# Designed miniproteins, single chains, continued (4): the designs that were tried, part 68

Each design is a single chain, and the fold is of that chain. pLDDT is the mean over its residues in the fold that is shown.

## One batch from the design tools (miniprotein)

Design m14353
Fold by ESMFold2-Fast:
Structure m14353 (fold): chain A 95 residues (1-95)
Amino acid sequence: DKLEEVKEKLKKAKEYVEKAIENREDPEKFEEYLREAEKELAEAAKYADPSTKVTTELDEDGNLTSLSYDAKSEIDELVVETLAEIQQKLAEALK
């Protein structure tokens, strides 16, 4: 089931982001875990419809102020929601 594969990849991406945040005082480990999260997100995103449009706005402190999208599938919705969660977690942890 493609949906379950995407969910597992997104779960791993979030786990890597949490590890990055735990290691935020170590720049090398922070970047390493973020790169692993990006790889998992890229694998999940390959199942997304390329016509899906996403618009995000962040303030100067990195807080997500606006998120809108026109998702074409449940996979697109999951990817967009997970990206928003990750952005919020990073903004909150790095302030």
Scores: mean pLDDT 72

Design m14354
Fold by ESMFold2-Fast:
Structure m14354 (fold): chain A 82 residues (1-82)
Amino acid sequence: MEEKVKKIMEELELPESWEEAIKKMLEKYDAEKLLEFLLEIKKKFGLTGLAQAILVLTGEVPLSEVEKLNPELAKKIKEFLS
Protein backbone atom coordinates (compact mmCIF):
# COMPACT_ATOMS: atom_id res chain seq x y z
CA MET A 1 0.00 0.00 0.00
CA GLU A 2 2.53 2.66 1.17
CA GLU A 3 4.93 1.92 -1.75
CA LYS A 4 2.04 2.35 -4.24
CA VAL A 5 1.04 5.66 -2.56
CA LYS A 6 4.61 6.99 -2.94
CA LYS A 7 4.76 5.95 -6.62
CA ILE A 8 1.48 7.73 -7.46
CA MET A 9 2.53 10.87 -5.56
CA GLU A 10 5.94 10.98 -7.32
CA GLU A 11 4.43 10.47 -10.82
CA LEU A 12 1.79 13.19 -10.21
CA GLU A 13 4.32 15.45 -8.39
CA LEU A 14 1.94 15.90 -5.44
CA PRO A 15 2.85 17.38 -2.02
CA GLU A 16 2.60 15.17 1.13
CA SER A 17 -0.75 16.81 2.05
CA TRP A 18 -2.41 14.67 -0.70
CA GLU A 19 -1.05 11.35 0.69
CA GLU A 20 -4.15 10.44 2.77
CA ALA A 21 -6.50 11.02 -0.22
CA ILE A 22 -4.35 8.78 -2.49
CA LYS A 23 -4.19 6.10 0.25
CA LYS A 24 -8.00 6.17 0.65
CA MET A 25 -8.54 5.74 -3.11
CA LEU A 26 -6.10 2.79 -3.22
CA GLU A 27 -8.38 0.93 -0.76
CA LYS A 28 -11.10 0.86 -3.49
CA TYR A 29 -9.28 1.12 -6.85
CA ASP A 30 -6.47 -0.65 -8.70
CA ALA A 31 -3.21 1.33 -8.33
CA GLU A 32 -2.18 1.09 -12.02
CA LYS A 33 -5.60 2.15 -13.36
CA LEU A 34 -5.89 4.90 -10.74
CA LEU A 35 -2.45 6.35 -11.64
CA GLU A 36 -3.29 6.25 -15.38
CA PHE A 37 -6.63 8.03 -14.75
CA LEU A 38 -5.18 10.70 -12.42
CA LEU A 39 -2.30 11.46 -14.85
CA GLU A 40 -4.83 11.95 -17.68
CA ILE A 41 -7.00 14.22 -15.48
CA LYS A 42 -4.00 16.33 -14.35
CA LYS A 43 -2.81 16.74 -17.97
CA LYS A 44 -6.26 17.70 -19.34
CA PHE A 45 -7.88 19.57 -16.38
CA GLY A 46 -4.90 20.67 -14.25
CA LEU A 47 -4.58 20.59 -10.47
CA THR A 48 -8.13 21.95 -9.95
CA GLY A 49 -9.64 19.11 -11.99
CA LEU A 50 -7.38 16.58 -10.24
CA ALA A 51 -8.56 17.84 -6.82
CA GLN A 52 -12.24 17.61 -7.91
CA ALA A 53 -11.75 14.04 -9.23
CA ILE A 54 -10.05 12.99 -5.96
CA LEU A 55 -12.91 14.47 -3.87
CA VAL A 56 -15.43 12.38 -5.87
CA LEU A 57 -13.32 9.18 -5.69
CA THR A 58 -12.86 9.55 -1.89
CA GLY A 59 -16.63 10.09 -1.48
CA GLU A 60 -16.33 13.63 -0.07
CA VAL A 61 -18.22 15.23 -3.00
CA PRO A 62 -21.00 13.68 -5.15
CA LEU A 63 -20.31 13.32 -8.90
CA SER A 64 -23.38 15.54 -9.59
CA GLU A 65 -21.60 18.49 -7.90
CA VAL A 66 -18.61 18.22 -10.28
CA GLU A 67 -20.99 17.73 -13.25
CA LYS A 68 -22.46 21.21 -12.57
CA LEU A 69 -18.97 22.80 -12.58
CA ASN A 70 -17.27 20.71 -15.28
CA PRO A 71 -19.45 18.22 -17.25
CA GLU A 72 -16.44 16.96 -19.28
CA LEU A 73 -14.49 16.08 -16.11
CA ALA A 74 -17.60 14.41 -14.59
CA LYS A 75 -17.93 12.23 -17.73
CA LYS A 76 -14.31 11.08 -17.33
CA ILE A 77 -14.87 10.24 -13.63
CA LYS A 78 -18.08 8.31 -14.48
CA GLU A 79 -16.22 6.28 -17.15
CA PHE A 80 -13.50 5.39 -14.59
CA LEU A 81 -16.15 4.30 -12.03
CA SER A 82 -17.88 2.05 -14.60
Scores: mean pLDDT 82

Design m14355
Fold by ESMFold2-Fast:
Structure m14355 (fold): chain A 81 residues (1-81)
Amino acid sequence: SMKEELGKKALELIEKANELVEEAEKSKDIQTAKELGKQALELAKEAVKLAEKVGPFEKDQATGALEDIKKRIEEALKKKE
């Protein structure tokens, strides 16, 4: 169904965002970490938009993932200063 396809795409975007966050955390260059973090946030925001079209529960889960990604990026950048 359309909702199943949107839900799967939202999860795929969150998975890709988490991979970019892991790369940002491992990067020794702060500018590279910032760019990877920015890309991860954009993917996570897109996942929230798709999840919202599926339902409130899926939106809440995707929003939780976005908040986790934001926190991980902030912590990673703080450690590189």
Scores: mean pLDDT 87

Design m14356
Fold by ESMFold2-Fast:
Structure m14356 (fold): chain A 104 residues (1-104)
Amino acid sequence: SWQDELKAVIEKTKEEIIKAIEEMYKAGASKEEIVERVRSLLSATLGELAAIAVRHGVPRSLVFELAKVFEETVERLKEAKSVEEAKKIIEETKERLLELIEKA
């Protein structure tokens, strides 16, 4: 189903973002560099999700809701005080995105 395709993209993206956060933190990257990398990964993911939605005739309203969650996630990451908090924000974002897809 198109829901399964969206969920697969979200699960893969979550793993890629967590890995990027951990590797960049270990390499001594600044918080600003980590946030910008995550923003870029989320932007690419939103593009993939939008393409799947268009192919399957999914309502634009769902894509807008997913985009809003991504924007809120970036803002939350700017305020994160630790790598552990940043990873928790990403985990919570994944859960919210999956709920929106299931509800649609």
Scores: mean pLDDT 88

Design m14357
Fold by ESMFold2-Fast:
Structure m14357 (fold): chain A 85 residues (1-85)
Amino acid sequence: MPQLTEEERALLSEDEKKALELFGEALAALAAGDGAAAVAALQKAAEYLKKTIESLKDKLSPEEYEALKKKMEEQFQKWLALAAS
């Protein structure tokens, strides 16, 4: 993910913060060789990010919403493949 400044991190929603915490947990589990814990953490991170995207549906056009949703799904498939490796 792109590096965020401290100020940018302070502007994140609670769901976005939770997703980042769970993603960090997944990376720590991968470094420890615990692929099962990494997959579980990534799946939970995906759930919080889905909530964040859903909250944006009223602020985005249907086209922008579907593009964002697809982009997130593609990213999580890549991360899950990395965790499974």
Scores: mean pLDDT 69

Design m14358
Fold by ESMFold2-Fast:
Structure m14358 (fold): chain A 65 residues (1-65)
Amino acid sequence: MQEILDTVENFLNENKISEEDKEKALKIMEENKDDVSKALQLIVQEVKLSDDQAQELSLKILEVL
């Protein structure tokens, strides 16, 4: 789990996402740790990630699973 959280945080920092949206994304991931695909969908919706950003984040998370 920590590796996934670190990956999400680093990705959001690299994409200059606000601290508020970053905290929302990390909370969503922790609350949905048993369903990473659902967590990703919720993060994309709440943080308003572009299609390209959503795809890149998904690939980075797959590398640490």
Scores: mean pLDDT 80

Design m14359
Fold by ESMFold2-Fast:
Structure m14359 (fold): chain A 119 residues (1-119)
Amino acid sequence: MSQEELAEKLFDEDPEVRYEAARELAKIPVSDEWLPAIEAAMKDPDLRVRRAAAHALISGGEKALPVLEKALSDPELRFPITLQLAFDKELIPLAEKLAQSENPVVREAARSALLFYKA
C-alpha cells in the first residue's frame, strides 16, 4: 500500500480501516508528507486510532524528531504526545533528544515528560 493510500485511509468511515492505516504508517520512514494525516488520526474519536497515530510518530525514534517537533508545536497534539513520552520509559532517550530542541515549546514539553521519571 502506498503512503498516499495509507494517508487517505486515515479519513475512512470505518475505525478499523483508520486503525490499520495508522499501524502501517508506523512501519514506514518518517516524512513530512504524512504528518497532516497523522495529525487527523491524533484527533480521532476512536482511542485505538489515536494511540496508533501517537505510536507512529514516536516509534520512528530519532528519525521521527522533526515530525515530533512539528507536532509538539501544535497545542492540540502537544498534550497527547507529552503523555505518551511521560508514561513509556522506553521513550526516555527520545524525550531527552526533544529536550535539546531549538523550539522552546518542544523543549518545555519534553522536559515536563522527563520530570515524571525524576519523582
Scores: mean pLDDT 71

Design m14360
Fold by ESMFold2-Fast:
Structure m14360 (fold): chain A 67 residues (1-67)
Amino acid sequence: DAENGKLLAEGNEYRKQGVEHFRQKNYDEALAHYDKALELYSRVPGAEQNIALVEAMKAVVEKAKAE
């Protein structure tokens, strides 16, 4: 499905941008990008592993913010 492929690709780009913000210690920007990735992945059937990965990434950022 071309539409599901586009949503997955867009979600992957937001996830990558979130990782870049996390590397720069821009934690709120990282979380915002991860939330956008989750929104996009939630629209794609079978993206449970992508969702689980981003949820784990959010937990790492939240722990870093609490340090």
Scores: mean pLDDT 87

Design m14361
Fold by ESMFold2-Fast:
Structure m14361 (fold): chain A 91 residues (1-91)
Amino acid sequence: KKREIMAELLERAIEIALEEAKKLSEKVVRLMELVRELYQAQVDGTFDSPEAQEKAEEAERLLEENKEKAEKVITKAMEAVRPEAERAAAE
């Protein structure tokens, strides 16, 4: 099932991003933790809750303040899962 494979790849990308963030900045680690929590809220159907929206606002602020480092971490994580994502998409 393509949707399940893409969800697993996204979860793995978030895990890779967290590990890369640990080498770079505690603020980027917090951003990646918020991304993981927001992804879980989306899966659980609670993304529109006040709690999830507050976390989204914190994540947006951290991304703006740490954009270059966050982009580096996200790009590296996305590149790591790209071959598997392309294989899943080709099916």
Scores: mean pLDDT 77

Design m14362
Fold by ESMFold2-Fast:
Structure m14362 (fold): chain A 80 residues (1-80)
Amino acid sequence: AEERAARAIREAEADARAALEAAERARATGSVALAVAALIAAIGADVTGRLSGDPEAEARARELAAEALAAAREALRAAA
């Protein structure tokens, strides 16, 4: 009955990757709006990862979320 937790972890990983892609696009375009959206997505992914309760998959999701957050911050700084 770990399927709910495993699915949540996979969703957090997918969200973190999507946020990272959004941050890279925001950096390439210089759009403040896209950079803000990427930052919000990265924060959401980090929170979801922390709530998973599975330490190994949580650590992986948090690593991807941290990369996305850093990229989003850099995109925002470059756009501003």
Scores: mean pLDDT 73

Design m14363
Fold by ESMFold2-Fast:
Structure m14363 (fold): chain A 89 residues (1-89)
Amino acid sequence: MKIVVTLLVVAESEEAAREFLRRVREVAKELGAEITHVQVEESDGRFVVTIELLAESEEKAKRLVERVREVAEGLPGVVALSYRVEPLE
């Protein structure tokens, strides 16, 4: 069963938002996840990045989320990360 993973990150700068997106693209490629949607918006001097990904399995979706958490934790300027994981019916 394919899994939809929706990531929402708040970055304090455009540079941090771009670096986060770049690293998520690399992780997605490594894990064979497809990026289906990307949106970057500026709000009150911060950048909100929404990324939707399609993972081949629940196991791959869990690995994707864990790797993305590590990326967010390792990036100065990422101030919030949230995610949703849902089965694709």
Scores: mean pLDDT 84

Design m14364
Fold by ESMFold2-Fast:
Order: structure tokens, then sequence, then C-alpha cells
Structure m14364 (fold): chain A 68 residues (1-68)
């Protein structure tokens, strides 16, 4: 049962994901190759969090859709 653990990590995971998404968006204009790498990293992290069967799975799934 991961509910308490996921709740404890939500702020850190969300901040990391938002940071990676913003960085990828900022870089796509100046460094498309690095932007693609950062996007791939964000996708990987989102897939791990979705796999954890979190009550926030739907929110993380929406973030994954934005990165596809």
Amino acid sequence: MLVTLIDGEVGSIVSRLVGLRLLAEALRDTDPAEAERVRAEAIRLLEEVIKADSPYKEDFQKELEKLK
C-alpha cells in the first residue's frame, strides 16, 4: 500500500516534473537536442510514478500526454 508514501513524495515529484517540462519548453527554441533529452527524462519519471499505482495517477497521466 503506497498511499502514505506517495502523499509524502507528491511535492518533490511534482516539482521535479514541472521543472523538467519547463526546461524542455525553454530549450526547444535554443537547443532542440537537449530539449528532447529532458523530455525523455520527464516521460521516464512519469511512467515510473504511474506504475506505482498512485491516487494521483490520473494527474501524472495527463502530464505524460503533454510530453508525447
Scores: mean pLDDT 68

Design m14365
Fold by ESMFold2-Fast:
Order: sequence, then C-alpha cells, then structure tokens
Structure m14365 (fold): chain A 88 residues (1-88)
Amino acid sequence: MKLYRFNPVMLALYQGVTGDTREVLTKEEAIEGLKALVRTYGTQDPADPSVYDLSNTVLGVLTGLDSIDLRDEEQLEEAIEKVAEEVE
C-alpha cells in the first residue's frame, strides 16, 4: 500500500479543512483530502459539477493546476505527486 505525506503548506490546509491531524495517509485518503480542499478553495463549474477552477487560489499554486476534474483519476494522482511525498 502506498503511503503519502503532504508538504507542510498542504498539510496545514488539509488539517484546517478536515480536522484530521494525521501526517501520513493512504493514497485513497490523500486523494479524498485533495478533493475536500478543491471543494473548499475551488470554484465549481456551473456546467459540470465535477470540474473546479483553481486559478489564483493557494491550492492552484500548490498543485500547479488552473482547473481540476474530480472524476479524472490520472489528474488527481498527478496532483498528489506534486503536493505530497510518497513515504517508504
């Protein structure tokens, strides 16, 4: 099972939004945490409720993404690789 640790800025946002104090998460938990942050800081597309605008947000700066689709598993995995480190 792959385990992940968010970078310090992302971890602070994650803990603030979710109330979860854990520093190490499974891949699935990290993806769900990212989705919670996207829903909190992003702007939902009125034409597609799974798509969020992250431009000019702290989360957009951290992920390097202007938008994200919460149904796109590959995009979510790439975002996790940018904001979290795999723990050996």
Scores: mean pLDDT 83

Design m14366
Fold by ESMFold2-Fast:
Structure m14366 (fold): chain A 81 residues (1-81)
Amino acid sequence: MKVTVLEFSSSSDIPAAQKKWEEAQKNGINHFRIIMTRPDGFSMEIDFELKDGKLIIKDIKVTMPADAPVTAEEIKEKLLA
């Protein structure tokens, strides 16, 4: 199974990640993993699949900084809703 990984460490990474996403879709790749990391210790990995125009979330991993106003579980709950 081929998975396209999209990594973000800053907003300047967004255009390159978007281009990689569009090229992957153009080549028939429908399984993606988004990895986002921030200097404050926040990180998020979302594994998802696009099938027949529907987004299917397969896995979510969230790491929160110690001073975050919300928990990792609250973030996961919102993403699955």
Scores: mean pLDDT 70

Design m14367
Fold by ESMFold2-Fast:
Structure m14367 (fold): chain A 73 residues (1-73)
Amino acid sequence: MEVLHLEALEFVGANGVVIRVEAQSLSREELEEAIAAAKKRAEANPEDRSVVVENFEELQPVVAALLALEERE
């Protein structure tokens, strides 16, 4: 039920650093664009799931992918 949009997201970087981002700040419109970008990235590197965040915008593709999975039940 899109609960991820209202909660913080946690990612583990390549160096083992845990990065936490508040998903509530991400709008639906921005999510749609990020979802498209995430799908393209997944197609190029289907096994690449690690995200090293240096800026919030780099997280948007990952967040969108998670939200797309949520919508599938």
Scores: mean pLDDT 46

Design m14368
Fold by ESMFold2-Fast:
Structure m14368 (fold): chain A 93 residues (1-93)
Amino acid sequence: DLKQQLADLIQPGVSVEDIINHARQLKLHPQHVVDLRDIIEQYCLLNDEDPNALSTRSCEFLKKLILTTPVEKWGIVSASLFAQTLPGVIERA
C-alpha cells in the first residue's frame, strides 16, 4: 500500500520537503504530491508548526489523514485548510 509506505516515513523531526521527496520516490501522482504539500504547509500555518521539523502531533495527524482519506479527496482537504489560513496570513502580515 503506497499510502502505508508514505505514512511509515513520517516521523517526528521530518521536514515538509522530506515528506514530499518520499512521495515522489513512491511515484505518487504529481497532482497528489501538490495536494499533499498544500495540506502539510496549510496545517503548519494553522497550528504554528515548524515546516522544517514537524512535531509528533503533526506527524500523527498527517499519518491519520494519509491512511484514512482517499487520495482523490486530498485536493478538497487542501482547499478547506487554505480557506482557514487566509485570515491568519493577513493578521500575521
Scores: mean pLDDT 77

Design m14369
Fold by ESMFold2-Fast:
Structure m14369 (fold): chain A 68 residues (1-68)
Amino acid sequence: MLSEEQKKKLEELAKKALEMLKEYGKQHPDTGLTDEQAEALMKHEIELVIKENADVTGWKVKLLLPPE
């Protein structure tokens, strides 16, 4: 289960991933990924890991490793 420190670290990693995702969206406008959509995706992912998954592996896969 995630500790309070792990939750905080997950949120900080999500913020960094969000900024990189926003940059990716700007570099690849054909994807239709806007800043608002990137923020919504990251907030949803971090909340899922905390509330539904509660596993450290979740934040590494969904927030730390970008999808292909």
Scores: mean pLDDT 61

Design m14370
Fold by ESMFold2-Fast:
Structure m14370 (fold): chain A 79 residues (1-79)
Amino acid sequence: MVVELEFDGDVEALREALRELAATLPPGAELVIRVRNATPEDVERVKEALREAGFEIRGELRLPAGDRYVLLVTARKRP
């Protein structure tokens, strides 16, 4: 199972979505998360939110876009 999510700089919306997904997704479910207009601080907050929600980060790609990033993260729900 792969779930794809897209956010535009709103880390709090991402945190809430991750809490809901953590409650509903089976262990081993994979996430692909895209965050547009991410600051360096937003990147760290996204990684923290994933860890707090019980996801294992499998991959990370930061694409520079001026002074911001488009962040792509792949993660898997822990057992």
Scores: mean pLDDT 82

Design m14371
Fold by ESMFold2-Fast:
Structure m14371 (fold): chain A 100 residues (1-100)
Amino acid sequence: SAAQRQAQLQQDHDKFLEKLKNIVKDLLKMIEEGATPEDLRMYKAILELETAVLMVFSSPQQREEIRKEYDKVIEIIEQTIKILEEKGRDAAKKWLKEQL
């Protein structure tokens, strides 16, 4: 039914929004597991693609909610890459912990 389809789309939206909100924890885990700046750039590219796909099925309100969280997340990933390249793993982890 249309109601069941809308409920599924809302569930997919909510799960993705939670993924964006947990980005700092995911980045910390990736760095602890030895992720390189190139690995983080790949992760960013995949996240950009996932966001673009989800936006196709999103309402205007859902798109605004995703865009707000997405912009913050992309800034965090880009800053993490910069710190990892310039100052190394321990500095990147310290900065990410300050974002929690």
Scores: mean pLDDT 87

Design m14372
Fold by ESMFold2-Fast:
Structure m14372 (fold): chain A 87 residues (1-87)
Amino acid sequence: SVSEEFEKVKSLIKDEEQKAKLEQLLALDPESAEAWYNLGVVYESLGREDLAEKAYLEALKLKPNFKDAINQLNDLSVKVLKKIILG
């Protein structure tokens, strides 16, 4: 339905806007592990697993004990491996 497609587009626009805001924040404060983590989450929502991995790794570089980033990176690695193995 038109309403269902509109909700999907609205969600995508929200993710793109959140990405832009986080990129601006990181341009001013590149040492925010939480902002890098949130940027990774947004990249996953956008289907950009390559950029999500880089963002999570930056979060871990800044905060090596960041369990949420470790968990997301592990889940992403499993998702990528399943995609390769299963076609």
Scores: mean pLDDT 80

Design m14373
Fold by ESMFold2-Fast:
Structure m14373 (fold): chain A 87 residues (1-87)
Amino acid sequence: SLEEELKKLKEILDAFEKGYKEGRDWVRKNRDKLLEEIKKNPQEVLDKYNEKAREAIGEANRDPSKVYEAGFALAVAEEVARLKEEL
């Protein structure tokens, strides 16, 4: 039914938002270590987290149960890129 499909979509969106929030919180918690790694090897660190995000998003496209991991990895990649620009 349309109601069941909408419920599934809302659950997917909630899981993504939870992952995204927790990914940002993870970067905040690990900020000092990430800044040290970025200062030492900025491109390698960016490439690492961008690849993790690409992989997690690809997995979520195949399996909606993995949308939390996609949100988390995307938030981490975006926040790591932001930290590099602040240096």
Scores: mean pLDDT 90

Design m14374
Fold by ESMFold2-Fast:
Structure m14374 (fold): chain A 75 residues (1-75)
Amino acid sequence: SLPAPVPVELSDLSLDELTARYEELKAQVDEIDKKIYERAKKGEPVVFTDEEKKILEEYRKALAELSLQRQRAAA
């Protein structure tokens, strides 16, 4: 099982720290996608575990904050 990511105040992270967190979560999401693809390939139901859902939520949050930080940096 994949460990659930610990919630963190994303707005307090530097752009580099936020980018590192995003890339780490993206790698975990890619592994989840591979597992889903393999289940689908076997004709098994495509279902996310609670731990996988938590990783996806943290990934979405990191992506959103990274987008905001990039917009602020560009101003």
Scores: mean pLDDT 75

Design m14375
Fold by ESMFold2-Fast:
Structure m14375 (fold): chain A 113 residues (1-113)
Amino acid sequence: MEAEEHLREAIRHAERAIRAAREGRLDEAVRHLEEGYRHMVEAFKAGEPENVAKAIGAVLRAMGSLLDAERARERGDAEGVEESARLFALAVGTLAEALGYEELARRAREVAE
């Protein structure tokens, strides 16, 4: 699977995580973020980032968002899971931009709104 398709799947999972969190389905929201993060890591591995430091920073921020979402889920904090999912979407957008996929970067930012 190409980096572009992995980024599309990461964005879809982020969008599903935000929706699930809004509907109070916190276990489902975190599961979507876990799958999205796996796709994001595969996009990083398959891609050729022009700004490697920016790409690495995006992956690390996405990991932080996933960990924060897991902690919020343990507390039953739906708003915290939703906020973490939005920050995850922004991190995916930063990786997409670092990899040269400007349209996917824009889509990820739209999902985070």
Scores: mean pLDDT 89

Design m14376
Fold by ESMFold2-Fast:
Order: C-alpha cells, then structure tokens, then sequence
Structure m14376 (fold): chain A 98 residues (1-98)
C-alpha cells in the first residue's frame, strides 16, 4: 500500500499522515471526530482505487467523490463542540509532527 501511495505522487509526509489518520480514527473518543476521520480514510481509499486505473473518467469520479466528502466533512465540522474541535486539532498537530 505505501509503495502505491508514493507512486500516486503522495510524499512520505502525506503517507505518514494517512497512516496517522487511520490510527487517529481508532484512537478518537469523540463520536463526530471518529466519523470525520473514518470518512476521510474511506474517501482516500476509494480515490486511490479509482486512480490505480488512471483514466480521465476515473479522475472525474475521484474529483466528484472528494467534493461530496468535503461537503459532508464540512457539515460535521460545523456541528463539533469545543471538545471535538480540540481533539481534532490535537490529532492534526500530532500527524503534522514528524
């Protein structure tokens, strides 16, 4: 999986972020934070599957899927309480720290 992510133009930092994102989803205690992280991970995997057959149609599907998932994530983010926002921030900082 990691080799395929590198081949798709993802940096070592982005691959590490993806692995940390999956771990963060397991570690997340806030229900909405877990939902956001799981949605991000699921969307990323579906996009990677589409881009493994790098056709114009699959690129268009990947863009649409990303846009739809971003809208869903935005809705969830707007509904987060301060505890959820704090956890998501901490997980993001932890993922960015290499």
Amino acid sequence: MIEKLKKLGLSDEEIAFFEKLLRAAEEAKHPKVREILNLMAETTLKILELLSKNTEENREKAIKLNEESMKKIEELLKSLDEAGKAELRALSEKAAAL
Scores: mean pLDDT 74

Design m14377
Fold by ESMFold2-Fast:
Structure m14377 (fold): chain A 74 residues (1-74)
Amino acid sequence: SDADFKAELAARARELAEEFLNLIRQRAPRARIEEVLRRIVEVYVEYAEKFHPEKVAEVRAELERLREQALAAI
C-alpha cells in the first residue's frame, strides 16, 4: 500500500540520516560520507518515482546539487 511504502521509505531515510550524522561525528573518510549522501538521494528519488513520476529527473537534479553543496561544506 502507499502507506506501507511511505513508512518503509521514512524508516530508511531516518536510518541514513543517523548514519550520516555518525560519520560526520567520527570524521569518517569522505568516500563513506559521499556514499551515504548518494543513498539519501536515492530514497527521495524512489519517493518521486512512485508519487511524482513526471518530476523524477528534476528532483534528481536538485538533490544532486544539494548533495554537492553538502560535500563542499565538510
Scores: mean pLDDT 87

Design m14378
Fold by ESMFold2-Fast:
Structure m14378 (fold): chain A 89 residues (1-89)
Amino acid sequence: DAAFVAAVLAEAAEQRARALPLLDAWLRENGEDTPAARAAARAQLDRQLRAWIAMRIIEKHKRYDLLKKLSNSDLEEREKLIDELIAEA
């Protein structure tokens, strides 16, 4: 369902936009505000949001078999499975 995926992606974008000022504030307060630290924090947030998107798609379609596969996969295989889920939806 393209409409469902579009809505989930929009929710993820809103979560990202809300999280970015908080991450930047945390880095400033802890003396870690560098371009590299900001990039690393954004990469981690993006990985978390992609996992959340995959979970929303799995729950919508009752594809709980994929939850076991994701849990048993290494990081590279997991990211590939998430990409495939987003592309198929």
Scores: mean pLDDT 80

Design m14379
Fold by ESMFold2-Fast:
Structure m14379 (fold): chain A 94 residues (1-94)
Amino acid sequence: SEEVLEARRKILELFDKAVELYNQGKREEAKKVLDEAIKLAREMREKYPEYQEDFDIDIEALEVMKKLIDEGKPAEEAYTEALRLASRRLVERR
């Protein structure tokens, strides 16, 4: 679906924006942008059940990034941990 592709591109754009804001010390602004991305992913998973698994992975990565920002972790460490959890989720589904 074109709408799904556009939504996933928007989620990536919002994620990149949040990382940039966090690197600038704008912690609360970064979390608000992540919340916007999570909201979009949640709306899309309900509208397109066939892509639910993809959006669930996006949501998990975004929520981990938000949590690690709250813990004061560097963006690189937060990104690495988000990828690790997404990988574990893929293995647990098999």
Scores: mean pLDDT 80

Design m14380
Fold by ESMFold2-Fast:
Structure m14380 (fold): chain A 73 residues (1-73)
Amino acid sequence: EEAQRLAEEIKEKLLKDPSPANVTAAALIAVGYDVEGKREQAATVYRALSEALEEHGETELAKSFRQKADELE
């Protein structure tokens, strides 16, 4: 499960360093999956983003990525 493994790696990285650069890099990975028609994989990455951002108190950003994930599934 490539996307699930990648999502866990993204979540771990963001839990350590939720910098705008790391958030942007992870969001681009999700966009890449979506553009390729891999919507479930994109949703998995967006959920990882949302969960990590919620842990850091970035509630509005987390909500935005969670909504993106829900729209894809």
Scores: mean pLDDT 82

Design m14381
Fold by ESMFold2-Fast:
Structure m14381 (fold): chain A 100 residues (1-100)
Amino acid sequence: SAELQALIEELDATLARLVAAINHFEEQSREELLALAREALRNARRAQGLLGPSMEPIVEALERLLRELEAETDPARRLNLLMAIASEVQEIRDLLLEHL
């Protein structure tokens, strides 16, 4: 579907930004990292709207990771959380591709 294809393109863009933020972590502001995490969660919720309840565990994982990222002050742990968020986005993208 056109909606499914558009969401995959948005997830590709989000994943590219997450990978860039991971590679240039020391250059990223806290606000920029949180904005990326919120974008990832919005895209996950859109995927849940298309694929249904099977997406609940991934959405719940991203909600937890976002809360942890909002509270985390240690740079190494923030980087690990950002990497975990990118992994979840990759999983959503792969699941959506299976439905094309």
Scores: mean pLDDT 87

Design m14382
Fold by ESMFold2-Fast:
Structure m14382 (fold): chain A 89 residues (1-89)
Amino acid sequence: DSLVAQLQSLSNQTLQAVRDGDVDRAMQLAKQVQDLMRQLSKRYPELEPIVDSYINGSETLLKLGHPESSSRLISQGGLEVVELVRRRA
């Protein structure tokens, strides 16, 4: 499977876990979304500033004690990266 398809799937699963109130699952999935976003920024270096912005924002929210908001932010970032890659392909 392509990294883009995996990122879309995991980002949607992260959002669903947030909606379900499953914070532990949302955090686990959000970590996988971050890893895929970094993998895609290696293929498309122009995405690195956007990827870094979302990851830094999610880390800041975690430090402030907002894991649900952190997971929501990173899943939104994953979906934006999917959209940007598809427009450039």
Scores: mean pLDDT 87

Design m14383
Fold by ESMFold2-Fast:
Structure m14383 (fold): chain A 105 residues (1-105)
Amino acid sequence: SAQAQLDVEIAVGVIRIHLAVFRRVAPRMSPAELEKAAQDLIGRIERTIARLEADPSISQAQLRAFLAAVREELRRMAQWFETTNPRTAQILQQFVDRLDQRLSS
């Protein structure tokens, strides 16, 4: 439905805003704060996935589109951290790998 499509697009937009904020504040964070922020972001994304999966109005195709969009954003974020904070990059990449498993099913 049009409403389900809008709900998915809003969910992607909200995640993109959180990622943009994370990129902006990252240079002033300690390594421990960066790792916690990455884990908190992953938790937020997992809660959003669970909410969308529980919604019977959202099709499998719409859910896959959401997962694919979020996966690409997180892959870019992991690459951005590779040289500056390898542990944060690893945390993000492990979640990308989990999303890839979901998308392959």
Scores: mean pLDDT 89

Design m14384
Fold by ESMFold2-Fast:
Structure m14384 (fold): chain A 57 residues (1-57)
Amino acid sequence: SDELVEEAFAALTERLPLSEAQRPLARELIREVIEEKGLTEVTDELLMEVMSRLREA
């Protein structure tokens, strides 16, 4: 799942500029959403959910 987390993180950073402080939080949120939803690939739904959670943090 680490490879999937890094793939999703790369896709996220193309859509949204992240500060150094937000980078570890974004990786943790990506992992959390993948585990909660049982995702096996990077989807737009995954990225939108992570972006939503980052805004509420």
Scores: mean pLDDT 80

Design m14385
Fold by ESMFold2-Fast:
Structure m14385 (fold): chain A 85 residues (1-85)
Amino acid sequence: SLEELEQRARELIEEAEKLLNDPNTSSHDLRVMSNRLLVVLLQFERLGRLTDEQKLAVGEALRLLPSDPRLATERLVEVLRQVLA
């Protein structure tokens, strides 16, 4: 359900922020977290809950993921926060 998806998204944001607040978090763990955020964002997209600007922001974060997984993760968290607002 949408309510269950929103709750999972809120919990995932909290997990992602804990990883981002630790400067020693590995690139591997940040990429794993970004992929988890992308799966949830894809579910919101399928439900018609992403704006065109949010879809573009997700695409930009995906392009950053190989070179800057920390910045990619930060941007995906920001988009997911906007979706839940």
Scores: mean pLDDT 91

Design m14386
Fold by ESMFold2-Fast:
Structure m14386 (fold): chain A 55 residues (1-55)
Amino acid sequence: MDEPASEEELAALRELKEQVKSEKVKAFAEEALKSRRSADVGVAMVAAAVDLATS
């Protein structure tokens, strides 16, 4: 099942990517944005939130 990410989800991930310090997490977020899949974007958002909490 291909569930596309909403524009709000994509915008939120783009904003989180600006705050993230880890190059690995930034790359992961870019891949998620490229795929446009809600599941991929969700996982990338969690990874970004963890990076921000630990940075």
Scores: mean pLDDT 79

